# Designs tried in a protein design run: designed miniproteins, single chains, continued (3). Part 91

Each design is a single chain, and the fold is of that chain. pLDDT is the mean over its residues in the fold that is shown.

## One batch from the design tools (miniprotein)

Design m11145
Fold by ESMFold2-Fast:
Structure m11145 (fold): chain A 71 residues (1-71)
Amino acid sequence: MTSIRDVDGITQMIDSLVARGHSDDAIANMIAAGAIRDGISMADVRQALARAGRTDLIPAVEAAIARFRAV
């Protein structure tokens, strides 16, 4: 179930990483690692990326999650 708190947290993380000059690949990997660690659903991740205007990162985040779970 999507929570406002989880979506806001992810959105702020994306904004912070962009402001610090991280690449799209680095941002996607950090989101994927955080989602796995904290048990955040892909629905919440997708909503946060949509809210941040970064739906372009969804395939990279999904690929990173698959890689992290495979190893």
Scores: mean pLDDT 75

Design m11146
Fold by ESMFold2-Fast:
Structure m11146 (fold): chain A 80 residues (1-80)
Amino acid sequence: SLKEEALKYLEKAKEEAEAAGNEEAVRYIDLAIQHLEQGDYESAILYLGEAKREAEAAGNEEAVKYIDLALRAVAEAIRA
């Protein structure tokens, strides 16, 4: 499912953010995962946007890549 796909990308994004020591990005990714698991896709997108901003500020290109892939999957899930 698109939700399972998004969760897999968020797991990878979290790993990259943790490796970089970006605690704020990790926090927002965790909030996005929580809301996504609850079916709150709108809040998940908002928290993923914050996570992306924090990862970009840290120069963490791999975390940004996985956050973007998760955002795409969540956006497609909303359209379904």
Scores: mean pLDDT 87

Design m11147
Fold by ESMFold2-Fast:
Structure m11147 (fold): chain A 94 residues (1-94)
Amino acid sequence: MEEKIEKLKRELDEALAEARFLTDGLADPSIIPREKVGPVPLLDALAKAREAATALLELGRELGSQELIEIGEGGLAEVEALEAKALELGRQGQ
C-alpha cells in the first residue's frame, strides 16, 4: 500500500508539472517542444493528473489519511484550474 501511495504521488506530481508546462505553452507556443505541440499531450497530462489525484483521494478516505485527502483534493482543484485556463486560452486563440 505505501509503495502504491508513493507511486500515485509521483504520477500526480509528474502529470501536473507537464500539464502546467503545456498549458503555459498555449499562451506561448515557442516554449513547447515540437513533439508536444497540439492538444493531445495536454489532455493526456490532465487525464493522468486527474486519475492519480482521484486515486489518492479515494485511498485517503479509505485509510482515514487527511494528508492523502488534501493531496487528492488539491490535485483535482489544480486540474480544474488548468482545464479552465486551457479553455480560456483556446477561446482567445480563435
Scores: mean pLDDT 79

Design m11148
Fold by ESMFold2-Fast:
Structure m11148 (fold): chain A 88 residues (1-88)
Amino acid sequence: MEEARRRVEEAIALARAAGDNVEEPPPEEYEDLADQLEAAEAAENLLNGENVEEATATLERLARTEAERETIKRIVEAAKSGKLVPLP
């Protein structure tokens, strides 16, 4: 839980550096947010062309619900299609 909170805070800091105004998430959601953050890190590896197979496997393993699985699938497909790009 503490590690999840730390990862979420770092993600918010990065988003704000990119010019996004992200609202503070509810503390109870930090575990789910950390899971999503780990999925986002795997998607970033796909964008860099690094560990593509392991990144995809990680995203599939982290999906706990159907909604999360669909979201992760969208991220993976966007990364492979070159539509998901990091902010400058």
Scores: mean pLDDT 62

Design m11149
Fold by ESMFold2-Fast:
Structure m11149 (fold): chain A 74 residues (1-74)
Amino acid sequence: SAHGAAASRGGQQGAKMGAAGDGAAGGTLNYEASVAAEKGGIREASEYGRLGARNAGDAAKASEYGQLAAEAGK
């Protein structure tokens, strides 16, 4: 779905920013992934995206949750 593709893209971008040490950018992108996932009814991707956003202060966790949101959005 278009919402699944957007959630997957947001999660992938969030994961990349977190892996680069930018937890704030990673958290923002994870939040965008969660919003796209909610609109698409993709509960798991929405949950992981929100966890990534909540962990914006921890770049490694933001990266991990971004990866999980991206996978669930597929």
Scores: mean pLDDT 85

Design m11150
Fold by ESMFold2-Fast:
Structure m11150 (fold): chain A 95 residues (1-95)
Amino acid sequence: MVEMTEEEEREFLKEFLKEHREEWAEEARAAAERLRELAREYAAAGDEEMAAFYRELAELLEKLAEALKNKDYDKAVEYLLKVLELNSEMVQRQL
């Protein structure tokens, strides 16, 4: 298949996250911490829109890490897809 269905994409991501659960949980936590710091920097510069965006991404990554820690792969995939949606929306808004 040249393209993946939504169901196939979710299944693939679920297996991928399950295979490297501990590594992805640690990576997501580290990313959330970096994004919270970035949000503080944007807020200090007066860019509250960008600060809010990075805070929301950090919260989703924290939830992703928690879901992975709890072996809740369905929730982990949901949070990962939400992170990708937010990134896509921000890119479209900046263009």
Scores: mean pLDDT 79

Design m11151
Fold by ESMFold2-Fast:
Structure m11151 (fold): chain A 97 residues (1-97)
Amino acid sequence: ELVKLLESLDTEEQIELLDEYEKLLAELNTEENRKAALLLGIAAGILRLPYGILSAMKRQGVEIDEEEVERLEELAKKSVLELVSELPEEIQKLLLE
């Protein structure tokens, strides 16, 4: 459900949603919510790494192998979806309302 929602979004939208969820959970100020916020922050960070590298290289006018970068982005996305699936059910329900 939360994982399926994330799968329907592009990388930029996934990063924005994860950031928003992290902030929301951090504000709720429980130990479980703080741990979940940290996990979501790590997930967003994982997605940012290949996206940031690709963006920076394109901005510098450097020719890059977009196929290899796309593979890295897909690996990062898969890792993030698996990581998010590890969130407790109570927290997943909270984020989905």
Scores: mean pLDDT 74

Design m11152
Fold by ESMFold2-Fast:
Structure m11152 (fold): chain A 81 residues (1-81)
Amino acid sequence: MEEELEARRAALRAGLQQATADGSFDKIEAVLRYELDGKVVVERLTAEGGQVSEERFVGNTPEEKARIDAEYDRLAAEAEA
């Protein structure tokens, strides 16, 4: 499971890096939500000029998970707009 998740994340990151490195896109943002070891993780990946940066939010408690889910919804809405 972790290896599959990491492979998927690596593939997404590589795709974003390539798309911005070759000038096809100036900037791409992607927001990921996944669950790992009973935690909720939300990552924002920003690809620009062949570079990828990452912001990560992690929730362990029910309150933290609710906050992280709300943050994911907000980031996804911003990316869609």
Scores: mean pLDDT 74

Design m11153
Fold by ESMFold2-Fast:
Structure m11153 (fold): chain A 69 residues (1-69)
Amino acid sequence: SMEEDIENLLKGVEVLLEEGVIDEETAKKLKRLLEQRNLEEALKILEKLVSEKHSAMIASMLKELRKLL
């Protein structure tokens, strides 16, 4: 379900923050966008992050988010 997919994406944001891949400000922004179902804007942020960071988690989150669009 979309609810489960969003919950998994939110958990992914927590992992990225815990591992130091993203900062607190970026994590807060991503969580807000996902909770608001603003998937288009969340996708843009993750696409920018994957180009700047070597993270399998970001790549996985991008694949999952694209399925919801």
Scores: mean pLDDT 84

Design m11154
Fold by ESMFold2-Fast:
Structure m11154 (fold): chain A 83 residues (1-83)
Amino acid sequence: SLAKQLAEAALELAKKATTDEQAIEAARLAGEAAALAETLEEAKLALEAGLLALKAATDVEAVTTATAAALAAIGTIYELELK
C-alpha cells in the first residue's frame, strides 16, 4: 500500500536523520502515511517514524512538524481501533 511505502520510507529517513531538514522530511512522510493508513500496522509504523523524527529534531519547525505527524498517527490508530 502507499501508506506502508510512505511509513517505511519515513522510518528509514528518521533513523538516518542528522539534520533538522532530514527530520522535517521524515516527519512529513510520516504524517502523509498516517493520513493514508488503512491498518493498525501502517498507522503504528507512521507513529514510530514520527517519534524518531521528533528525537532527531532540534529547532522549532522540526519539533512542530514531527509532533504534528505523531499526533496524526495517534488519531488514525484510535479511529482504526474503533472499527
Scores: mean pLDDT 86

Design m11155
Fold by ESMFold2-Fast:
Parts: structure tokens; C-alpha cells; sequence
Structure m11155 (fold): chain A 82 residues (1-82)
């Protein structure tokens, strides 16, 4: 999965939480920053994600909305935006 700034993504956790957002920064070929809204609560988060076939901790699935391509990712950091 190749992501660029402006790409719309859906992030799904193993617990079934769904976040919809946009890539706001690409740090490297595997590390992106996404600003996303939790669908059920409306909470806005800034997530730093590392794309990997072997994600660390609690993995998330990232879907690129324009293509339907998916990848697994580790959440490296989370910042709540209010």
C-alpha cells in the first residue's frame, strides 16, 4: 500500500473501532500521519502509523478508500484533537 498526502483512509481496530480520515503527512515510505474521526463518537485523532506485515502492539487495518487496498499498521502515537 502506497499512501500520499490527501489520501482518504479508513482505519479499523481489532476491537471494531472505525476511524475515517486523511493522510496529512508522509514521514517515510512506511510511516504516515493521519487525522481521523471515530465514526461512533466523533472524536478526532492524529495518528502516526507504521505500515508493516508484522505490526507491533494492537494492530490496525488501513484501507485506502480510492483503491480499496489494505495494509496492517502499528499505531506509533495518538494525539487527541479537540
Amino acid sequence: LTLKVGDEVTITSELGNVFRGTVVEVLDEKTVVVEATHEETGAVLRLTLELSENPKGTPVTVTKESTGETAKASVLSTETLE
Scores: mean pLDDT 81

Design m11156
Fold by ESMFold2-Fast:
Structure m11156 (fold): chain A 61 residues (1-61)
Amino acid sequence: SALEEQLRAILASTEDPLAAAVQATKLGIQNGVSAETLVDLLRRLGAERVAELVREILESL
């Protein structure tokens, strides 16, 4: 999946979970991806902390 490849690139480019979460959230919004799908995909990629931060950001919108 193109989205999965882009998320992997974000996760590889920074070790700061918050920076990764902001980038992942923007990518998800740009692609019209649901919060549940984005969080689930991040968890499948082993990025549990980033997934939690993405959920917090999306719940604040």
Scores: mean pLDDT 83

Design m11157
Fold by ESMFold2-Fast:
Structure m11157 (fold): chain A 86 residues (1-86)
Amino acid sequence: SIKLPKFDPKDKAENALELLDTPDKSAVISKKSGHITIRPGYGLTPEIRAAALEARGIEVTPEIRELIETTLWHPEVIAAYLEQQR
């Protein structure tokens, strides 16, 4: 029996096969959901987090750079925070 799957942004990104790699290949972003996943073996450095946000189409302003440098937040958390501030 086929059941209708529950909405999950991560599962939707994986099923879509519409993924955008960052230039350094440290992260992958869903073109449909915007979900950001850091590849195994890469650290959450400020540079990797900034590259992931820029690849998602988020402008890295001085305020966002401060959030990146002063927090250990995953770029997905930063993106969600910024979306709520609009």
Scores: mean pLDDT 68

Design m11158
Fold by ESMFold2-Fast:
Structure m11158 (fold): chain A 72 residues (1-72)
Amino acid sequence: MEASEENAKAGLEAVKGDAELAAALERAVGPEGMERVSRNAAAAYESLLGPDASLEEVGRGAKALAAMSLGL
């Protein structure tokens, strides 16, 4: 589905936009793990926000959830 792929991309871009968070995730779970964590976080927020979810809200939520997974 287009929306789910766009939200996954928005989440990954939000994480990568935070160089410190991206580096911390890559060190903790590796580059493949970082992509999976970012995509899973975006999917979780897409499910919570529903069809009215904006890419900005999903991206921000995914970034926050990824940071929480590291205990930040």
Scores: mean pLDDT 73

Design m11159
Fold by ESMFold2-Fast:
Structure m11159 (fold): chain A 86 residues (1-86)
Amino acid sequence: DFAGRELSKEQQEEIEKLLEQLENTKDREKLVEIMKKLGALLRENNLPEEKYFELLLKGHEAVAKATGKEEELAAELAALEELLAQ
């Protein structure tokens, strides 16, 4: 449920599907591709910054959980934060 309702129902469902795929995917290349697609979708839909941060944070958590890469999490978070700053 998106508080601002600034996304169409179809856009919300697509984002939710991508987040669900992140939680169930263990392949690193697929995880990176899903994260890139999620980031592009959020930018294309002109989301408010707060919502963009919420969704990317959830994506970071899903990636860490799926890959078990606690040691690499800091580097991956830094890279995604740089994408957010754009």
Scores: mean pLDDT 61

Design m11160
Fold by ESMFold2-Fast:
Structure m11160 (fold): chain A 89 residues (1-89)
Amino acid sequence: EKDKKRGEVAAKLLEELAKLAEELGRPELAEKLREKAKEARETEISLEEAQAITQRLEERLQPLWEENGGSPEAEERLLLEVIEILAEL
């Protein structure tokens, strides 16, 4: 089923981001992301909804990338913001 497959892919990505959050010293974000991964597996997300979320993330991250790119510290902050946005799903 297409919607269930989308949720499974999203869950896998969220779990990978959770590992990254742990490495960055943010175990609270890692746990939140793992909870969202479990929720994503059980919730059927429509294709339209998934596309809208992806586009919104790209639009929100583009100006931050332009303003904060170029330093490892700025890249880490940008990455953490992405993780927080995804945890809000």
Scores: mean pLDDT 64

Design m11161
Fold by ESMFold2-Fast:
Structure m11161 (fold): chain A 107 residues (1-107)
Amino acid sequence: SLKKYVDEIEKILKEGSEKLKNAKTPEERYKIFIDTAKKVVELAEKYLKENGASPEFQEALDRLKELVDKLETLLKEGKYDSPEFREVAREAARALGELYDLLKKEV
Protein backbone atom coordinates (compact mmCIF):
# COMPACT_ATOMS: atom_id res chain seq x y z
CA SER A 1 0.00 0.00 0.00
CA LEU A 2 1.36 3.41 -1.04
CA LYS A 3 -0.34 4.95 2.02
CA LYS A 4 1.83 2.71 4.25
CA TYR A 5 5.01 4.20 2.70
CA VAL A 6 3.71 7.79 2.97
CA ASP A 7 2.76 7.20 6.64
CA GLU A 8 6.20 5.69 7.41
CA ILE A 9 8.01 8.59 5.67
CA GLU A 10 5.88 11.14 7.58
CA LYS A 11 6.85 9.37 10.84
CA ILE A 12 10.57 9.52 9.88
CA LEU A 13 10.31 13.22 8.97
CA LYS A 14 8.47 13.99 12.25
CA GLU A 15 11.08 12.09 14.32
CA GLY A 16 13.89 13.91 12.47
CA SER A 17 12.22 17.29 13.08
CA GLU A 18 11.86 16.51 16.83
CA LYS A 19 15.56 15.51 17.06
CA LEU A 20 16.60 18.72 15.23
CA LYS A 21 14.75 20.83 17.85
CA ASN A 22 16.90 19.21 20.58
CA ALA A 23 20.23 19.39 18.66
CA LYS A 24 22.78 21.81 20.16
CA THR A 25 25.59 21.87 17.56
CA PRO A 26 25.68 22.37 13.75
CA GLU A 27 27.46 19.00 13.33
CA GLU A 28 24.72 17.22 15.35
CA ARG A 29 21.99 18.93 13.26
CA TYR A 30 23.65 17.84 9.99
CA LYS A 31 24.05 14.24 11.23
CA ILE A 32 20.33 14.16 12.13
CA PHE A 33 19.38 15.53 8.69
CA ILE A 34 21.58 12.98 6.87
CA ASP A 35 20.22 10.07 8.97
CA THR A 36 16.63 11.22 8.33
CA ALA A 37 17.20 11.59 4.56
CA LYS A 38 18.91 8.15 4.39
CA LYS A 39 15.86 6.54 6.06
CA VAL A 40 13.54 8.25 3.54
CA VAL A 41 15.76 6.99 0.67
CA GLU A 42 15.62 3.43 2.08
CA LEU A 43 11.80 3.50 2.21
CA ALA A 44 11.54 5.07 -1.27
CA GLU A 45 13.82 2.32 -2.68
CA LYS A 46 11.56 -0.30 -1.01
CA TYR A 47 8.51 1.31 -2.64
CA LEU A 48 10.28 1.25 -6.05
CA LYS A 49 11.28 -2.41 -5.69
CA GLU A 50 7.71 -3.46 -4.83
CA ASN A 51 5.72 -1.12 -7.15
CA GLY A 52 8.07 0.05 -9.92
CA ALA A 53 8.99 3.66 -10.70
CA SER A 54 7.94 6.54 -12.88
CA PRO A 55 11.01 8.14 -14.55
CA GLU A 56 10.31 11.33 -12.54
CA PHE A 57 10.28 9.40 -9.23
CA GLN A 58 13.46 7.47 -10.15
CA GLU A 59 15.27 10.71 -11.09
CA ALA A 60 14.17 12.45 -7.84
CA LEU A 61 15.31 9.44 -5.76
CA ASP A 62 18.68 9.19 -7.57
CA ARG A 63 19.28 12.94 -7.10
CA LEU A 64 18.51 12.75 -3.36
CA LYS A 65 20.83 9.72 -2.98
CA GLU A 66 23.71 11.55 -4.72
CA LEU A 67 23.24 14.72 -2.62
CA VAL A 68 23.00 12.80 0.69
CA ASP A 69 26.15 10.79 -0.18
CA LYS A 70 28.01 14.04 -1.00
CA LEU A 71 26.86 15.64 2.29
CA GLU A 72 27.95 12.58 4.31
CA THR A 73 31.39 12.64 2.63
CA LEU A 74 31.84 16.39 3.30
CA LEU A 75 30.71 15.94 6.93
CA LYS A 76 33.20 13.07 7.47
CA GLU A 77 35.95 15.32 6.04
CA GLY A 78 35.05 18.05 8.60
CA LYS A 79 33.91 20.44 5.84
CA TYR A 80 30.47 21.23 7.37
CA ASP A 81 31.51 24.91 7.75
CA SER A 82 32.23 25.26 3.99
CA PRO A 83 30.07 27.18 1.45
CA GLU A 84 29.97 23.96 -0.63
CA PHE A 85 28.47 22.01 2.30
CA ARG A 86 25.77 24.66 2.87
CA GLU A 87 24.85 24.67 -0.83
CA VAL A 88 24.66 20.84 -1.06
CA ALA A 89 22.61 20.80 2.19
CA ARG A 90 20.06 23.24 0.68
CA GLU A 91 19.85 21.15 -2.50
CA ALA A 92 19.42 17.93 -0.46
CA ALA A 93 16.60 19.48 1.63
CA ARG A 94 14.85 20.59 -1.59
CA ALA A 95 15.32 17.13 -3.19
CA LEU A 96 13.90 15.46 -0.05
CA GLY A 97 10.80 17.68 -0.27
CA GLU A 98 10.37 16.97 -4.00
CA LEU A 99 10.56 13.17 -3.47
CA TYR A 100 8.02 13.38 -0.60
CA ASP A 101 5.62 15.47 -2.76
CA LEU A 102 5.92 12.93 -5.62
CA LEU A 103 5.04 10.07 -3.23
CA LYS A 104 2.00 11.99 -1.89
CA LYS A 105 0.75 12.68 -5.45
CA GLU A 106 0.70 8.91 -6.18
CA VAL A 107 -1.78 8.36 -3.29
Scores: mean pLDDT 83

Design m11162
Fold by ESMFold2-Fast:
Parts: sequence; C-alpha cells; structure tokens
Structure m11162 (fold): chain A 114 residues (1-114)
Amino acid sequence: GPGTAEATLTAKKAGTYLVTIEVSGPGKSTVTVTITDENGNVLAEEVLRNGEVGLTELELEEGQKLTFTATAASGSATVRVSLTPKESLENAPAEKVLGLLLAGDVSAEVTVTA
C-alpha cells in the first residue's frame, strides 16, 4: 500500500513566506505533498517526482503551525519543506536566492517508504 510520513513547521514571525518543497531519492518515486494548518485546512498540495522542487507562497502568523504530509504510492523518497521569509530575499544577491530557498529559515525533512 502507499507509505505516508509527516512533520510540522512553525513560523518564527508573521509575514509572507516562500515554501520550498524538495523531493529526492533513488528511482522514479512520485510523492504527493500536502500542507495543512492546525485546523486541517489544505493550504497547498503538490505532486512531485524525485529530483523536482515545488514552490508556493503562504501568509503566516507568528507561531503558526503547519503540518506537511508526504505520501508515496511506491518506492522511497526524502521530502524537505523549507519556509523562507519573502522579505529576506529582497536584498539577497541573485546567485544566493536558490540556496536560501532550499535552506529556509525553518525546515523539516521526512523519508517516506511505500
């Protein structure tokens, strides 16, 4: 059957965040990543293959808790979700933007195996 893994992220400050979803692993695994708030409302959903990166934008309150759930139908994948404050990128050199998005101010990682 499908494998499922989840983790939580907490926003340090109120503001607009870029949410980066990175999927890595061996083979051709496809992962559905769903981001929900504390009330179970779906804020974002992405279907990503190994080696793909998704990007979305969310407005968050200070201390707001997000849960991301990674579901794989087959195989194994590592899913990393990072929150980057949008304003932190306004003064960043272009060559550093991708690294800042992948690192994030807050990040969490799960490995999902079906």
Scores: mean pLDDT 84

Design m11163
Fold by ESMFold2-Fast:
Parts: C-alpha cells; structure tokens; sequence
Structure m11163 (fold): chain A 102 residues (1-102)
C-alpha cells in the first residue's frame, strides 16, 4: 500500500473506533484505535491524526478501567501533539494522564 492508502485505511479504522465507542463497545473501540495507530506509526508518526488516535485509545482504556494504559496513551498523545505544534492539546492530554492515575 502507498502511504496515502495506509492513511486512508487508518482514518476508516479510527471512524470504526469512534462508532464502537459511541455504542459503548469500548473493547472493540480499543481494537480499532490500536490498528489505526499502528498504521499511522508507520506512515505519519508525528501527525495530529496519530495524537488524536492515541488520545481516543486512552479514553476508551479509561472507560474499561485500565487507568495505567490510559495514562500511557494520553502521554503518547501529548508527545505527538507537542511535536506537531499543538501545545494546548498536548497540555490537555497530560492533564488526562494525571487524572487517570488519581
């Protein structure tokens, strides 16, 4: 696949994750977000899309009660947001990580 085809596939997987999350199927949502993140890590490793995917994965892991993994993915999202220049999103993701570990 081209990098553009992999980015398009990642977007579809992310949307499937959002749909599963909205339906309350957090386990299925986590699976879709993990697949989307894996593709973005290969072709768009410092993108806002990867940051958003990590943040969404953190949020569904939090809903599943996996607070340590939720914090890990929120911190990964913060790193990507900072590299992308989205400093406000990075700070918000760091706060979500702190809240997950309370």
Amino acid sequence: MSDEELKEEALKLFQQGDNASTAGDYQKAAEYYEKAAELLEKVDKDSVSLGETYRSLGSVLYQLGDYQKAAEYYLKAAEIYEKAGNLDSAEEARKLAEEALK
Scores: mean pLDDT 87

Design m11164
Fold by ESMFold2-Fast:
Structure m11164 (fold): chain A 65 residues (1-65)
Amino acid sequence: MEKTEKLVEEIREIAKRRGINMEVKGSGEVVEVTTEEDTPKAAATVSAMGILAVEAGVKFTFSLK
């Protein structure tokens, strides 16, 4: 749980720093990210977030609305 909470916080900070609107939810060992932004910048940011999740041992799920 603590590692998932830290990852959620880190992911939210990355999104804020890059100015990308996204919803981030963490539960157990899963992080869910949802965005309406279909841009190369958003795609690259989501990819980086997925790598961080894998390194933290947390499942990463992404949805584009």
Scores: mean pLDDT 79

Design m11165
Fold by ESMFold2-Fast:
Structure m11165 (fold): chain A 67 residues (1-67)
Amino acid sequence: SMETEEFLKKFKELEDFVKKHNLSEGVLVTAYFIAAMELRKGGLDELAKEKLQKFEELGIKYGLLEF
């Protein structure tokens, strides 16, 4: 849907902003979880799974998730 496409565009802008300004990827941990949930609601299950995997990887790396 147009709403999902707009969300994905804004999310990519956020990722690009973090990378451009050399900010910690830890600031994106919660954003990846929110993205996974929104994409799942939109029926984009494979893309949601990719975002959830990033949430788990970064959450462990930055000490926000337990093993």
Scores: mean pLDDT 80

Design m11166
Fold by ESMFold2-Fast:
Structure m11166 (fold): chain A 79 residues (1-79)
Amino acid sequence: VKVTTASGKVYEAKDEGIEEGDRLLEARPILVEFKTSKGTEYALLLLRVYERDGRQFASLVLLAGGTKEELKDAKIEFK
């Protein structure tokens, strides 16, 4: 799965904890705002929801840290 930001940056997530036969049901980029002693920081996460033997489980992966301008308006591209 590729995630492209409005700035044109592309990030790829690794398939960790995924088994043969798991079905991807949903994938969504999430922009998270963190308030730190250094000010406001941002991270781009990828949420994926899978189905295994009739049960759903979620994977959350950190793609990048950066500025809001670098990470905003992220879209998922499926090939």
Scores: mean pLDDT 76

Design m11167
Fold by ESMFold2-Fast:
Structure m11167 (fold): chain A 72 residues (1-72)
Amino acid sequence: MLDKETAKKAMENGIKAAEAGDSAAAAVTAWELRQLGVLPEEDARRAIEAARAGDAKGAAETLRKAQENLGL
């Protein structure tokens, strides 16, 4: 169901939304990818916390760094 390509697209969509100022989309993406075991818990937590604080840029940066580290 969730393959590497699907995970990559989901992460890229979350990053794009956050870069456009939609921090809630980044939080949803981080939570979903964490539940599916794709995103490390610590990276998901940081992205969600940044998004909840209204730091859309910080949420996007956290997800982008996680994407790089995961080779996505």
Scores: mean pLDDT 81

Design m11168
Fold by ESMFold2-Fast:
Structure m11168 (fold): chain A 74 residues (1-74)
Amino acid sequence: MEEEEKVRKEALEKIQEIEPSVKSISEAKKLLVELQEEALTLSDEEAKELREKINKLSGILLDYSKKLKEIREK
């Protein structure tokens, strides 16, 4: 319980450094999907900052999911 909340809070804090308006992990996952869809409609140059944001968010969410799985498997 406490470990899951700590991992969630740490992930959310990192996400908020990129997008302060995000209030939850589910919002971050929804945002990642929206950003990925948006990137498909833009040119490579227009999508540069967007792709970096996608990579950072994806990395944080992947790390969060891995840590959460390890906690739940205990």
Scores: mean pLDDT 79

Design m11169
Fold by ESMFold2-Fast:
Structure m11169 (fold): chain A 80 residues (1-80)
Amino acid sequence: SKKEEEFLKEFKDVLKIQLEKLKLAKEKLDKEVFKELAEETIKRNKEWYEEYKPKLSPEVAEKLEKELDKFIKEAKEILE
């Protein structure tokens, strides 16, 4: 549905902004504080996905999962 496609776009846009914020935070924060922030951000986005997954069509849920997996991979690369 159009509403599900709008949510997918919002989800993707929010993850992109959060990834950019994590890159900036890495330069400014202590390593341990940054690691905690990154882990909390990953956890919150996983919770956001799980909350909405039952309300989405399987096709849209799969697209969100792929965007979340990409975000988690990129966030972990920033952590290293």
Scores: mean pLDDT 86

Design m11170
Fold by ESMFold2-Fast:
Structure m11170 (fold): chain A 87 residues (1-87)
Amino acid sequence: MYRVTVTGRFADPASAGEGAAAAVRAMSEVPGVLSVEATLSPDGRTVTVVGLFEDRESAERGGEAAERAVREVPGVTDVSVEVEPAA
């Protein structure tokens, strides 16, 4: 299993909500996805989306799809993606 963590920062909470929805959708459409969860920061401007995938190829596709989806949201200021093995 592999874990993908996508962190997006946004100008406002509405854009962050759009980013969370877009990233969850993008990861959920990848074959080999096991789970996807999104968390908003207390100020509502930072989104953390964590996906679990069966293998590295699915995880890399999930991270790529989610990063692209988040970068398309108006008001995005920063995006980072991490892919790592999960126990």
Scores: mean pLDDT 87

Design m11171
Fold by ESMFold2-Fast:
Structure m11171 (fold): chain A 55 residues (1-55)
Amino acid sequence: DPVREEILAKLEEGLAKAREVSEVAGRAGERDLQEAKRTLETMSEEELRELLAKL
């Protein structure tokens, strides 16, 4: 799904930037980040679009 991949890439980029800001939190947040990405993978294209639009 090209559109789904595009939305996912944008969300992952945002998460990566947030990680750069919080070094100490980044250690504990590493697993949370992985879980969040996995959740995004299971979401439908419509759900991903709505999530991105609300950001």
Scores: mean pLDDT 65

Design m11172
Fold by ESMFold2-Fast:
Structure m11172 (fold): chain A 117 residues (1-117)
Amino acid sequence: LDLYLVGGLFTQEVGKFPEEVTEALREAAEKLGIKIEPTQAPLALTLTAQIVAKALGVSVSEAMQIIYNALKNRDYATLEEVRDRAVALMREAGVPEEAIAAFEETLDLLVEIAERL
């Protein structure tokens, strides 16, 4: 129940992300050859999880758990490792710097939202 309430508030805040950020994440996913799957989560969160999943070589569900647990536990070392690996993968794939910046901004916003909960 508490996990549902915290997750609901988190999801609501992520749903307010600017459209430009979501579009840049979509471009990054496309350049990485990621098929965008519709989910119940906001698109920015779904795209971020798919990029992280590809960078870490894990499932999207596992990537979501890694991100969520790191945010919940204030595990900034894990979040930094996730960021570094995703950014490296995106640069190797020729993702535009604006799209990489949008991914980094998304992670910073997720940290900010989690710190308020």
Scores: mean pLDDT 77

Design m11173
Fold by ESMFold2-Fast:
Structure m11173 (fold): chain A 100 residues (1-100)
Amino acid sequence: SVEEEFVEEIELIKKRIKLMAKLGVPAEEMYEAIVLELDRIEEYAKEHFDEDVYEKIKEIIEKTKEELEKLLKEGASSEELAEVAIKGLDEIEKIVKEAG
């Protein structure tokens, strides 16, 4: 299903973010990579889900980006950025699972 494919994509993104943190990727590079992945998730959701589900996903993405930008400005580590991103991705998965 579309929901299963989306959840699988999010799980792969979470694994990539965890790997980047483990490899010691700089915080700025981690931030840029996370934002790119979140933008891709948003576009996928816009194409494949109803407006109600898309708007909820978009809200979580916007909140996550705002939190990441604030943390980056405050000198947070790539590991701290990864934790916030993964939390946001988990919230997105929950929305999709509740809709399906």
Scores: mean pLDDT 88

Design m11174
Fold by ESMFold2-Fast:
Structure m11174 (fold): chain A 77 residues (1-77)
Amino acid sequence: SLPSPEELLALAREQLERVRAAIRSQADNAEFLQRAKATLEADLAALKTDTSLPEEVRALLIEGAEALIAEIDAALA
């Protein structure tokens, strides 16, 4: 069966935490950060048009992606 909204929310939180940890561990790697930013921007664009995810999961992923992009921009400055 497909994951429940609660399971999707937990998976989304775990994924955001892993991505954040990776960004922080690579704060001095501009090539990695630029690539990560491009991926997050593409994912964010897709999420903004997605209607298949539960609203709570979609909102969490959008806010998380925006926060991670901002964290990358700060590291690149």
Scores: mean pLDDT 87

Design m11175
Fold by ESMFold2-Fast:
Structure m11175 (fold): chain A 97 residues (1-97)
Amino acid sequence: PQTEASDEQAKEIAIGLPEAIEEYLENNTLKAEEMQEVAKQLAEYMKKLAERISDEKIREAALVLAEAAKKAAEEKDAKKAEEIIREGIEKAKEIIE
């Protein structure tokens, strides 16, 4: 279930969210359990967001970030989890280009 109005906002969020996440991680030192929770929420959020996006490239970028976040949520090491998220962000940005 989605609306036409939410699609445009979903696209803007999918494009802008990678940079916002990078800034959040740079300004916040997270413990492993905190990183896992953030990554879990990010994975769920991006997966739902992708369902509302009609643009194929932006949807693909959102799914790439969701997959990276899912992998990060399973990591016990906070730095390794952060690296996985940063890699996913980089790939998502390349797709949107």
Scores: mean pLDDT 75

Design m11176
Fold by ESMFold2-Fast:
Structure m11176 (fold): chain A 80 residues (1-80)
Amino acid sequence: MKSGKEILEDYKKRVEEVLAEAKAKRLSKAETLKRLQEVREETLDEINKAYEAGKLSKEELEKLSEELKKIEEEAVEEIE
């Protein structure tokens, strides 16, 4: 199972891939936001499973959630 840091790094990479594809294919803002939401939901599911399995502490969960929100906000600001 991935560590919290690995989950965060994977999320950043997946967000970058969505933004790169959106630019290359000229996706609408709505379609790009939908893809970002899908990546976020998948990442939150992974975090929740890690927390339930005792692989993340409550403190790590809170910090990871804060960092994910920041990445999401930055990605949304980059959308056309």
Scores: mean pLDDT 81

Design m11177
Fold by ESMFold2-Fast:
Structure m11177 (fold): chain A 104 residues (1-104)
Amino acid sequence: DVEEAIRRLEELIEELRKLKEETTDPVIQRLLDQAIELLQRAIEHLRRSRDADLARRLVRIAEELLRTLKEAIERLKKGDILGYIGLVIRAIGLLLDLERLLAS
């Protein structure tokens, strides 16, 4: 359901905004800003297209992106720099996946 997906994406944007308040790391802050912008674009795209398949795919990637960024913050707090770097790379990949879906 496209309306449920839009509501879920709006909830995920609010969670991403809360994460910005939990970190001073400039890399994660930049990734959070990019994520928020892409999810706002996703909502506008879904309002126009009403594509239920695209809606499900966007929500799945957005939820994974939120989990990945939360874990990156936790790894950084623990001093696990290698784990942090791996999660940053994964977050960049998820952002590229979102961009590709919105470019179609």
Scores: mean pLDDT 90

Design m11178
Fold by ESMFold2-Fast:
Structure m11178 (fold): chain A 63 residues (1-63)
Amino acid sequence: KKVIIVVTNASEEEIEFAVEYAKEAYGADEVEVIRAPSGEAARALALLLRLLTDAPIVLVGRG
């Protein structure tokens, strides 16, 4: 199924690694990456997404 990764201030290499890890660890058929402008925005997005979907949500990066 779907896994959603919310990223803040992460390199492309870090994002690629997180996507691969999500597929292996969670068995995801689909991985969606959403970029947030700050850690606060990332947390707000994660909370909203949790209300809209049953997909696991992973936060990557700092800020």
Scores: mean pLDDT 77

